# Ledger of designs, part 79: designed miniproteins, single chains, continued (4)

Each design is a single chain, and the fold is of that chain. pLDDT is the mean over its residues in the fold that is shown.

## One batch from the design tools (miniprotein)

Design m14745
Fold by ESMFold2-Fast:
Structure m14745 (fold): chain A 93 residues (1-93)
Amino acid sequence: MVTPFNDDSIDNFVNNMIDTQQTDPDYAHQVATMVAQMAGSDPQTVQNQVDTLASDPNNSTARGNLKGVIGQASQNVGAGNLARQIIDVNNSY
């Protein structure tokens, strides 16, 4: 049985993607591609939202769009599969 992310977990995922874009942009691009595939979204569209938020973290439209994609991905594959990528990012340094 798959368990989706709650809203707090989605916000944490968005913040981690923004931080990763600043510290490891190659890995951030890989995460954006993975999330897009899991959500059934276009990877370029997801990357554009991450790039927008990296330059303007207060952009509520881009944040809402990215949260929607992450929420859909977590519903499709479960929170455990998405959390695994976050854990790998947080433990890689």
Scores: mean pLDDT 73

Design m14746
Fold by ESMFold2-Fast:
Structure m14746 (fold): chain A 109 residues (1-109)
Amino acid sequence: EEEKKQEKELAEAALRGVEKGKEIAKNGSEEEIEKLIAEGEEAAARIRALLAEHPVLDPAQLEELKRLLEIYAAGLTAKLLRWLKENKDEEGLKEFEERLEEEKKLLEE
């Protein structure tokens, strides 16, 4: 069904964002991490505005939502992973990796 296809595309965009956030948190500078977090927070505000103005999205608005969701997920992931590392939460880092692999596997099937 069309709705399930749209949900899958949004989930795929979110997972691309999570992977990007993970890479920047692992390999990026502090400046790159802070920039990505800020871009994610701005994307969250734009998502809220988009959904408030357009309860039913046209195809162009849906593509913009996918783009914003990827950025939002990347920023949120970078923020979470930075916090877990700063707090030496090895179990939280392991749970994050396990959950990410489970979500990727479900989406590839």
Scores: mean pLDDT 80

Design m14747
Fold by ESMFold2-Fast:
Parts: sequence; structure tokens; C-alpha cells
Structure m14747 (fold): chain A 61 residues (1-61)
Amino acid sequence: SAELEELERLLAELREAIAARDTRRMQAVFLRLSELAARLNTPEARAILAEASALMEEYLA
């Protein structure tokens, strides 16, 4: 679906923001990803959100 493709793009953008150490972009991308995943509320969306959350936690640790 277009929404799952958007989530996958946001996850890739989050990884790039983390690699660049751009905290502002990381927060903006994570917020957008979280909002979209919550609206979709599918197992696939929840899995992408879980991966994004793990990346954020690893970076902030």
C-alpha cells in the first residue's frame, strides 16, 4: 500500500538522520512515522514503528 511505502521511506530517512547525527530531523521523522503507523494500526505498521523505536533508543543510549 502507499501508506506502507511511506512508512518504509520514513524509516530509511530516520536511519539517514541518525547517521548524520541530526537530532532535529530524527525527531521530526520519528513523529511523522509514529503518527502514520498509529493511523494504519496494522501488524506491518506496528513492526516498522517497533524498528524505528529500537533505532531511536539505541541512538539515545
Scores: mean pLDDT 87

Design m14748
Fold by ESMFold2-Fast:
Structure m14748 (fold): chain A 89 residues (1-89)
Amino acid sequence: MPVIAGVLIRAAGDRATAMEIGRRAAEAAAAVPGVLGAEVLPGSRADNEAVVRITAESLEAARAAAEAARRAALADPATVEVRTSISPP
């Protein structure tokens, strides 16, 4: 059963800034072996939030993808906060 990971990104700025950071984070996650998909969604709670939803074949792949997404997000100086969650299958 696939594992779902979420990476919440909050940016200093607007939704477009958060979504662009999220897009780069999703690209980093999608490059990890065992990742089935990575999607960028607008945050529902604040205008400056994006969520990267990662679907992976295994818990190890989900953890690696979430870490890759987190590192990509933190590389952007506009990133204020990153939170990671992983749901078991």
Scores: mean pLDDT 83

Design m14749
Fold by ESMFold2-Fast:
Structure m14749 (fold): chain A 80 residues (1-80)
Amino acid sequence: SLEKLEKEIEELKKQQTKLIAEEIKKGYWSEETRKELQEISKKITEKLKEIETLKGWSASEFTARALIIIGDAIDEALKS
């Protein structure tokens, strides 16, 4: 369902935020963290494509939603 997809994206966003926050605290780049972030981004993109199909989003709407999720994750990580 749409509600389930949106919840899954929020859970993935929280995981992404936590990883970014941990990286900021360490003050260095981690190869393992980079790979985990790439996998989370891939999963978010897959869920957004499912929502795009259900809601009939345009390509620009899809892109805007993806960028908002990324920006929110970074903002939350910075305030953690």
Scores: mean pLDDT 74

Design m14750
Fold by ESMFold2-Fast:
Structure m14750 (fold): chain A 60 residues (1-60)
Amino acid sequence: SLEQQKILVEASITMLRMARFNGMPDEVIDERERRLLEEARTISDEVYAYAQREIERMKA
């Protein structure tokens, strides 16, 4: 369901946040972020839009 996909996106964003906190190189974080967005896009436009918003919140 859409709500379950949003929860999975939030989990992926949390993992990215933890990777940054643990000192993972920026290029690796950027690549993982790109792959997350690409994967979300293949699921649906709504999941993609949600993932994009959550990534922007993480960066703010």
Scores: mean pLDDT 79

Design m14751
Fold by ESMFold2-Fast:
Structure m14751 (fold): chain A 67 residues (1-67)
Amino acid sequence: MEKKIEEIAEEVAKEFGLPLETARHMAELIAKKGWSPEEAAHAAVYLFGVPFEKALKAAEKIVEMLK
């Protein structure tokens, strides 16, 4: 599970131009805590100051990759 989360975080960070730490945090919230894309995106905005629309699209991609 941890290796899959890291791989997803790296791909999403690259695709959306986000810091790896931001993508990893969203991936952990979704994969380990069952957070929705919207909840994970709000956390990314609050903690990392990324734009909400970008964070939401990244979170949706994380959900798609995790299923």
Scores: mean pLDDT 83

Design m14752
Fold by ESMFold2-Fast:
Structure m14752 (fold): chain A 56 residues (1-56)
Amino acid sequence: SEEEIERKAKEIAEKTNLSPKGLEIIRRLFQLAAEHPGEVTPERQALLDELNAAIG
């Protein structure tokens, strides 16, 4: 759900001391999930990979 995505994004940001760019990636992921529910677009996958690399 949208609320769960937002909460997970906040938890990751708080625990990993994400840069402003990291927060922007999380916000973009939230927007894509809301716009294309249930779809894993190439852009969404690329952002997920980038976020995963940032948090280890």
Scores: mean pLDDT 70

Design m14753
Fold by ESMFold2-Fast:
Structure m14753 (fold): chain A 66 residues (1-66)
Amino acid sequence: MEEEVERYRKLAEAFRRGAETSQRLADIAEANPADKETAQSYRDTAEALRRMAEVFEKKAEELKKK
């Protein structure tokens, strides 16, 4: 149980870091008008990764209750 909670927390952290990286790439691409579609793709990726982080954080919290 404790090991599984820790694994979910590490997964959530990894997804959160991935989202931060994708957001930074979006910000860089947004500075160039020719790359607007690339910027949007990175933002969509960052949003998806943040949602995955939230799911794993919720699973970790639910496991703590048992």
Scores: mean pLDDT 80

Design m14754
Fold by ESMFold2-Fast:
Structure m14754 (fold): chain A 93 residues (1-93)
Amino acid sequence: MSEVEEKKKQLNELLEKLKEAALNKDLDAAKKYLQEFVLLVIDLIKQGNLELAEEGLKKLEKLLEEVKDVATEEILETMKIAIEVIREEIERA
C-alpha cells in the first residue's frame, strides 16, 4: 500500500472511531480520536499534502453535521475547535 493510501485509511478509521464515540457520548474517546486526527492532518500539511489535508477537513465538517443532533455539547464543541485549528494550519501553509 502506498504511504498516501495508508494515511487516507488512517484518516477514515479515525473518523469512524470518532463517529462511534460521538454516538456513544464518550467524551474521552472523542477527544483522543480528534487529537490523533488533528495531528495526522497537521503532519500532512507539513509534508505539503494539502489535498489530503483539505479532504480530511471536509470529512470532519461533514461528520459534525451528521452527529450534531445526537452528540453531547462538549463533544460538538471539541469537534468545532479541531475544525478551526485545521483551517488555521491550512491557511498558514
Scores: mean pLDDT 86

Design m14755
Fold by ESMFold2-Fast:
Structure m14755 (fold): chain A 100 residues (1-100)
Amino acid sequence: SMLEKELKELQEKLAEKLAEYFVENPELEVDPGGPAGKAGQKILEAAKKGKEEAKEKIKEFLEEFLEEMKKKAEEAGISYEELLEKQIKLLREELELLEA
């Protein structure tokens, strides 16, 4: 519960930072053949409409990614709490790099 709240707050902050970046860099290209290519293209399309649309699209993909990771974790015998702790650590590291 507390871990889910912390993850959601970090996802919100990351989505805000990324949405701002994509709106300020409209010429940015993503590799359509890469693992994130489809998501990246959809985020760039949303960014052409504005920051809030980009932010919502990023949040959608972050939630979808968490659900996919949750399923893979269950298959691997990893608890949901362990998954949340791992995702929180990764998001904190990413945000520190973006805020440096």
Scores: mean pLDDT 76

Design m14756
Fold by ESMFold2-Fast:
Structure m14756 (fold): chain A 78 residues (1-78)
Amino acid sequence: SLDDVERELLGIIFRTLREGEAAGLSAEEIRRRAVAAVDAYLAQKLAEGVISEAQARELRARAVRAATTLADDYARRR
């Protein structure tokens, strides 16, 4: 479902942040990795027919904004 896709996107972003923080990565590198993981997941869900192209574009935009905000917050705490 769309709700399941949204929940997994948030999970991907938070996991990428936790792993990047533990590894001492820069905010820019964490953001880059999160966006790549989001893109891979959305491509899979599009291929499975779970979401439309319009939904994928909107979800990607929201995920990129969330990843950027969280990565910037992480940078400000260091």
Scores: mean pLDDT 86

Design m14757
Fold by ESMFold2-Fast:
Structure m14757 (fold): chain A 80 residues (1-80)
Amino acid sequence: SADLEAALEALAEGDVEKARELFLSTSDPRVITLSGFAITRSPALVRQVAEILKTQPESVQERVLAGLPEDLAAAIRALL
């Protein structure tokens, strides 16, 4: 999905404006979760974000993790 790809890219780049756009326009729960996490950086979403990342190629997982704060990246990587 183009929205899912856009949400993963927004999270990887810390693009909060794009994340807000996606959050307001999407009906895809995965896109809502990824966009919400990009906006809030909430630890409560770590498990749900990890479950979505498990469905993605390793190269996408590493790109997203490289864009996150070290503590959040470590928490997600521990669940992969």
Scores: mean pLDDT 87

Design m14758
Fold by ESMFold2-Fast:
Structure m14758 (fold): chain A 106 residues (1-106)
Amino acid sequence: SLAAAVAEVRAVLADPAAFTRAAEPFLAALERHQREVSGLAFRAAVAIGYAREVLGLDEESALEIAREIVLADAAAAGEELSEEELEEIMRKAKELLELAEELRRE
């Protein structure tokens, strides 16, 4: 179920060792965009990557998982995201994912 996949990805992001492993492909991309990527967008990108590459989920399912994680992270920080703010975070996450995929081809 989507809820089970969200729980699995959140557990990975909460574990420092597991998060570090999942984030490794994104570190070069993050270095190029150090001031342009929020922590929420970075975590969303890692969540999409993990859902697609490790869990074998399609893009739509991976994006839904990332949206749920962003909303949960924002709520935990006492933040309320507008739909426009959420979509901007997701857009930045997709840009970081695309850059990470390009760097893997170099």
Scores: mean pLDDT 81

Design m14759
Fold by ESMFold2-Fast:
Structure m14759 (fold): chain A 72 residues (1-72)
Amino acid sequence: SVDEKAAQILELAAEALRAGKLSKKQAADALKEAGKLLDHPGLLKTAERVGKAKSVEEAVKILEEAAREIRE
């Protein structure tokens, strides 16, 4: 259930970022707060990677890969 919530957050962040609803920094900041609230190390790690991404396309790929890994 925590993993399901984490995966959903990552998927929604990827969609919002791709749609231009938020910036990479906003996505990274939101994931960092979610990771703290859920005590989820995977979300914290993904937040850092998204913040360091060179492009929106790279950030979306990172988010989608992280969601798949959690569902694994």
Scores: mean pLDDT 84

Design m14760
Fold by ESMFold2-Fast:
Structure m14760 (fold): chain A 75 residues (1-75)
Amino acid sequence: GGAELGRELAELGAANEEVPAERVAELSRQIAETGTGGARAIGGAGARDVEESGVETLPGKRVAEAGRAAAEAAR
């Protein structure tokens, strides 16, 4: 579910100093597809922002924080 995907994103961010933007977008899209309310909104916005920003990587700390927020919102 969205909580498990949010946790996966958080673990990915915690394990890496920089995370490929494509991987963040993919997990964010999956959170949007499987999540409810807040988690769906966070996942959808995250995927769009990553795609529109054109960045190659995102700081792992930021990815971990976003993943934790998505997991919490999915409760």
Scores: mean pLDDT 77

Design m14761
Fold by ESMFold2-Fast:
Structure m14761 (fold): chain A 78 residues (1-78)
Amino acid sequence: SNEEIKKKVLERAESLDPEEALKKAIEITKEELKKMGIDVSDEQVEKMFAEAEKAGLKRLDIAKAIVISTEMLKELEE
């Protein structure tokens, strides 16, 4: 199961289009924050990604992690 999860994550990360990953990560972040009573704009989420990038994190890696984690959690709930 652990090896299957790792393989699935790596294959999905390689298959994700960068532009679509970033767009979906913004949408997911907005939905999750809204559930916590926090309304943010696309521009505010993009600013959060820019701050992470300044801290030495790769913006695209963060976006892919958000998308893949959300997809995997949803699959476990189905």
Scores: mean pLDDT 81

Design m14762
Fold by ESMFold2-Fast:
Structure m14762 (fold): chain A 72 residues (1-72)
Amino acid sequence: KIEELKKEAEELRKWADYSEGVAADLETQAAQSTPEEAAELRKLADIHRQVADDFRKGAEKYEEEAKKLEEE
């Protein structure tokens, strides 16, 4: 179970990186789009960045649980 928690933490970090990558792609597309389309793309980028933060917090929680189990 400890290995499962560590794997889930790593997967959450990978999902966070993925969401940041999507946000970066959206910002790149926004720079090349019309002003109206750019505004919507940047709003989506903000959402993806917030999701990435949530994933990282989740990963930290799993890592803390794994350490607690290792100590027992």
Scores: mean pLDDT 81

Design m14763
Fold by ESMFold2-Fast:
Structure m14763 (fold): chain A 90 residues (1-90)
Amino acid sequence: MEELRRRLERIERATEEAREYLLKNPGSVPTLEALRRIGEAGAGEEGGRRAVEAVFELLKKKKNITLEEVLRVAEEVAREEARRKVEEEA
């Protein structure tokens, strides 16, 4: 219970930090690194990998993707991975 709450709080913080960074540096190369960090906040290296993969999958399906859509997808995947990891450890 507490562990999931802490992971969700870390994901929210990482997402906000990524949003602030990307708004100041639009189109910068570190975008993938920011997305990976959101996933890692949820479930470490595996969470980071899945968040980046989900974003690439979204980019293949949609033409005009906004930064907010990309951040939302990364956050959703991170939350899903966090729940899975907590269940696995319980």
Scores: mean pLDDT 75

Design m14764
Fold by ESMFold2-Fast:
Structure m14764 (fold): chain A 81 residues (1-81)
Amino acid sequence: MVEERIRRLEELLETIEEALRNKDPKLARESLEKAYELGLIGPGTYETFLSYIDEGDYKSVEFLLGQIRVRVEAELERLRA
């Protein structure tokens, strides 16, 4: 259902914003897993993001979470139109 997808995208957006604010690797990993489950990123991107989280490279994690955030916002605009 469209409404359920919107809710999950809104939950992902909140998790990303909290991960970015707190530089929390657990929330960053959770955001990555949710983005993958929602089909916003492919397996190659998933593995790349996971490696940055595991390395503690928060600048790269921050950049990539920002890219996922843009994709979430675009999808929300499309579904709400």
Scores: mean pLDDT 83

Design m14765
Fold by ESMFold2-Fast:
Structure m14765 (fold): chain A 94 residues (1-94)
Amino acid sequence: SLEDEVQAAMNLLGRAVRAWLEGRYDEAERIVAELLARITDPELRALVEETVGRIREVLEEGRRNGWSREELEQRLLAVIHETLARMEALVARK
């Protein structure tokens, strides 16, 4: 179901974010590839691709500006919370 795909997407996205924060970039990219391969709904796929892009932008900006791990975590959590709300709205309208 779409609800099952959303739950799986949030779980894998959370694991990818942890890997990125810990400097395990190859593992994070592998998790993202696995996540995208498992999504069948095109709107969920587009939302996940947009979210991954935003996460990469936050990580790159943090790297350029020397943000602390705490600042990075807070910024990434904001992206994840917004994404969760958008995923819940997607499930509710289908």
Scores: mean pLDDT 85

Design m14766
Fold by ESMFold2-Fast:
Structure m14766 (fold): chain A 72 residues (1-72)
Amino acid sequence: SPQDEEEAKQSVLDLAREKGLSEEELKLLDRALEEATKKGKTLSFASALVPLLEQGVPVEDAIREAEVMVQS
């Protein structure tokens, strides 16, 4: 649902802020989440991103790995 997608995006961005990511890194995450939403993969992409960000994987690498997991 749209509510579940917004909650998932917000959770990823809140986690990134808590982990101390910069404004530019937050913009990269927001753009990647928007692209996942256009492809109907928001929840899968967010689910892949959360453990990578929790583990301290660099944001660009986390985005790339999550994109591979949810396919393109």
Scores: mean pLDDT 83

Design m14767
Fold by ESMFold2-Fast:
Structure m14767 (fold): chain A 94 residues (1-94)
Amino acid sequence: DEIKEEAIRAAQEAGEVMRELAERSTDEEKRELLLHAARTIDFLREQAKKGTVKESVNNAVGALLTGAMAAEQVDREKALELVEKGKRLVELYE
């Protein structure tokens, strides 16, 4: 399903952003926060592969919001980009 595949891709991208920001971080506490967010996003991405299109979108939005909250500690613009992706994903589902 196209919407389900898009949801999975959005969650994957959120996890990638977390790992990229963690790799650039010299602050151990921020790095741990970003990597924890990446693990949570990975879990939500796997859940997005299961169930209905609605469940996939909800899990992907959860992944994007998790990423946005963690990214806000390091890069506010990246956090806003993740929020915007979640908004567009909901619009695609509607």
Scores: mean pLDDT 85

Design m14768
Fold by ESMFold2-Fast:
Structure m14768 (fold): chain A 85 residues (1-85)
Amino acid sequence: MKAVVTIEVDGKKVTVEAEVKQVDDNTWEIEIPELNLKITLTLLDDTTGRLIVDGHDLGIAKRVDDNTWVAEDKELNVKVTIEFK
């Protein structure tokens, strides 16, 4: 499965394609080869997940539509959007 990932740091955006693997019933591993980066999304419920970016806990991700998840750390000024294809 594929995803489109947008990473925003200090207002600068990068949009890249990612490869998605389901590693268990609630956990998705998203690999971004272009950035040498791995994201783990763990589902807590239908609309809430936890996002870990390259081993760093970014916190809570929210489902904003059927295919799109967004996590934002306002203190670090980081936003990650994952759109599953």
Scores: mean pLDDT 83

Design m14769
Fold by ESMFold2-Fast:
Structure m14769 (fold): chain A 87 residues (1-87)
Amino acid sequence: SPEEAVAAAREAGDILAESKTLTPEQANEISRALLEAVEAVTGKKDPQKAIEAIDKAIELVRKYASGEAGDRAIQALRRMKEAAEKL
């Protein structure tokens, strides 16, 4: 559902914000990717575009976030992807 996807995106954002391991530039890039993914899911656009946006967010988290916080954020984004695939 869109609500489950939005909740998962928020959880990922909260985990990353609490970790305090990202630079402001890295946090901004990930936040933009998460916003794009949320807009794709909630806008009821092409499901493939939503999945692509989520995969981009996962890639950025893998690139910039390290350790347990990064792993937890990726798990939340994978749940977002599963929710988006059911749209």
Scores: mean pLDDT 80

Design m14770
Fold by ESMFold2-Fast:
Structure m14770 (fold): chain A 100 residues (1-100)
Amino acid sequence: SKKEKVDKIFEELLKELERIAAEMSPEGRAVLQRFIDALKEEYEEIKKNAKSDDEYVERFKQLLELAIQTLEELKPTYSPELQAALDRVIDLLKKALEEL
């Protein structure tokens, strides 16, 4: 189903994000972990409240698009280490969006 495809894409995305976080300094990891936790919370809200498979896909696309925009806007304010990690994160979010 469309929901199962979204769930699979999100599961793989989370694994890659957690991998990036694990490679960072404690300070960088803390920032990225807050972002990962926020994505999980928004995804759980979509999972509980979407009324159709099409709405589920659309809301997930919107979540990824907003996440990309937010990170691109905030990236210049962070350390070089975190900027490099955020470039990888943005690429993974864009890849997930293209797979939908």
Scores: mean pLDDT 88

Design m14771
Fold by ESMFold2-Fast:
Structure m14771 (fold): chain A 78 residues (1-78)
Amino acid sequence: SIDEVVDKVMEQLLSDPASRKQYEETGSWSVWQIAAAAHELYEQGKISEEEYQRVMEALSQYEPSELLSKEQLKEALS
């Protein structure tokens, strides 16, 4: 489901100390960081090709440097 994909992407971002610290301080990540996390999950076999493409399609409406909250990411994937 979309919620499962979002939760996996967030878990991946929170597993990196720098990305976790940024989220604790700002509540957001750049589109670039989110795309990189989704790509890493795909490479690890933790999300399908279809799920990865869904994330990339949702992110295509934004510039790479734009900051998204968890809520904005969920809305983009809905």
Scores: mean pLDDT 85

Design m14772
Fold by ESMFold2-Fast:
Structure m14772 (fold): chain A 91 residues (1-91)
Amino acid sequence: SPLVDEAYAKLRSLTPEERDAVFAAAEVYLETGEISLEDVKRRLEEMGIKVSDEALEKALNLVQELYKKSPEAFLAAVGRVRADEAAAAGR
């Protein structure tokens, strides 16, 4: 899907810190059906991941852009990035 390919390319251009914030936002969306800054911050703390306010803002702006276009394409792109990281880690 062109939307999945676009989302995947944008997610791959992020830093690891920014990608961690995107992954937390995807988890929040799957649990609640929406993405709030407060819930994403809580999820990152539960994961033991420290993200700067700048990285979090950049990640959430991208998530809002992609999610508003297609939540399904956003989640599929997140799944592809996670699969790439799992393959690179030898899992």
Scores: mean pLDDT 83

Design m14773
Fold by ESMFold2-Fast:
Structure m14773 (fold): chain A 79 residues (1-79)
Amino acid sequence: SEEEERKRLFAAAKSILEQVLKNSEIDREKTLKALDAQAETFAKLGNKQLAEINRQMREAVRTEDIEGSAKKITEILLG
């Protein structure tokens, strides 16, 4: 069901963001540079969805709002 898919995507997004924030605690500049480079690469390849997901991951590093960013990523993935 769409509700089950939404829950799975949210859980996956949250898990990825938790790892991104852990990486940022080790080396914040390297983490942000990698996210920016990935967003630019996906934008150049015409993959606007993956570009925006990387921008939301960067925003999560800035705000530390894992839940809010995971919700936004989930909506991007659902279209």
Scores: mean pLDDT 89

Design m14774
Fold by ESMFold2-Fast:
Structure m14774 (fold): chain A 118 residues (1-118)
Amino acid sequence: MEAKKKKEALEKGYEEGLASDEPYIPPEGAMLALHLVLKAKKSKEDAIEAATQFAKDNYPKEYHEEIEKYAREVAEAVYNGKVLEAFRLIGYLIGLEDKVDPERAEELKKTIEEVYNI
């Protein structure tokens, strides 16, 4: 039952991302933050720092602030017991990815479903 709710939250976020006028934001930083807080049991602060460093190592400077912002929101959602909100935020970023790279978005969505058994 919990897996179904996570899948529904991910899909809701995805549809919201597809409908959004927001500029592209790479989802991998927020996905890293989710993994660190939810699977690796790292602190919120450690997860945000790791996602911020990941952004600096892998993306142009113009994406760093937005990647850190969404990584923080995901880590804070998990920390506050709002796990479904974290999955909705990840879905939202994957929806933004789909508008620029549909093949990559499908790959990332499948990765989340496999890693979290949803």
Scores: mean pLDDT 89

Design m14775
Fold by ESMFold2-Fast:
Structure m14775 (fold): chain A 106 residues (1-106)
Amino acid sequence: SMMRASLVLAVDPATGEVVVRLALVEEGGRTRLYLLDTAEVAAAFQPLMAEAGGEGFGDDGPLAPEVREGLRRALEAIREGAEAHPAVTPEQLEELRRRIEELLAR
């Protein structure tokens, strides 16, 4: 099975807090978004990340070019109506979109 997984992690430079932690899964022409803020969702996603290899994770700071690319990809997926994990509410998706837009505007 050809499945692509991208891990997106971003830190707010003003607070030093992780404000975006998500995974994008592309399979069969569909994109799904997972919030990794809960241990349950993160654990369920670990086997896929180990198998496919993570992308869009930046160790060099909150807005490294690779992180910005991952954030842009996530933002486009949200705007295109990508299916979110059932544990993610529409309000959480809207908040996430606003946070990503704010980070990318800096």
Scores: mean pLDDT 61

Design m14776
Fold by ESMFold2-Fast:
Structure m14776 (fold): chain A 83 residues (1-83)
Amino acid sequence: SAAIQAEIAALQKEFKAWAEEVNARLETADEAERQKLKQEAARKSAEYQRRMQALYDQLGRGFDEAQRQEAEAQIQADLAAVA
């Protein structure tokens, strides 16, 4: 569905912008702020993975195994953008 694909694209854009902001803050943060930012990053990464998986599952009623693996690889690549 075009609507689901648009939602995936919007989520990816939002997550990448957030990841860049958090990574920049981590570069100058003290140890206490770094711990808090890493905890927030872990929570937001888990939420992003869950939401993206659900959207790809909605698209994927006709997906072959290669298409499902590509979707999972894309999610993992997006998650790797967070330091």
Scores: mean pLDDT 80

Design m14777
Fold by ESMFold2-Fast:
Structure m14777 (fold): chain A 89 residues (1-89)
Amino acid sequence: KLSLLEIIEKVLREMGIPQEVIDKVLNSSLAGENDATALNFMAAVLLSERDPELFEEATRLIAESLGLSVEKTREIIEAIAKELKEQES
């Protein structure tokens, strides 16, 4: 089974995200609440089922942090959610 970081890295590569952005996401996964970009992606995936308004806000904040469009960030979150579901089976 792939770890959360491996799933995120795989999705970002498949989506054609620049390596510099991928490195930023992976490095921000180190212990530090203010730099937890990988955890923010996970939170956005989890919130999509619970609170659509908070999901949109989280998606926007992640997009701004990474210099990506909101639309591209939403596609990434959806792709991560799909990969996580495939790992459950």
Scores: mean pLDDT 70

Design m14778
Fold by ESMFold2-Fast:
Structure m14778 (fold): chain A 65 residues (1-65)
Amino acid sequence: LQEQIEEGRKRMKELGDQAIQLGRESVKAGEEDEAEAQKYRAKAQEYLDQMAKLTKEIGELLEKL
């Protein structure tokens, strides 16, 4: 249980870091090519969706603690 929560927190940090990086790339790309910026935004949204699902799973594990 505790190990699963720790793994979940590590995964959340990794996903968050990736989403932030993709957001920065999107801003930079958007100055030159809006279509490329949209691709970065779509990837960032995928990471955010994964974080939302993981947050729910971690919450369920914490309730069992």
Scores: mean pLDDT 77

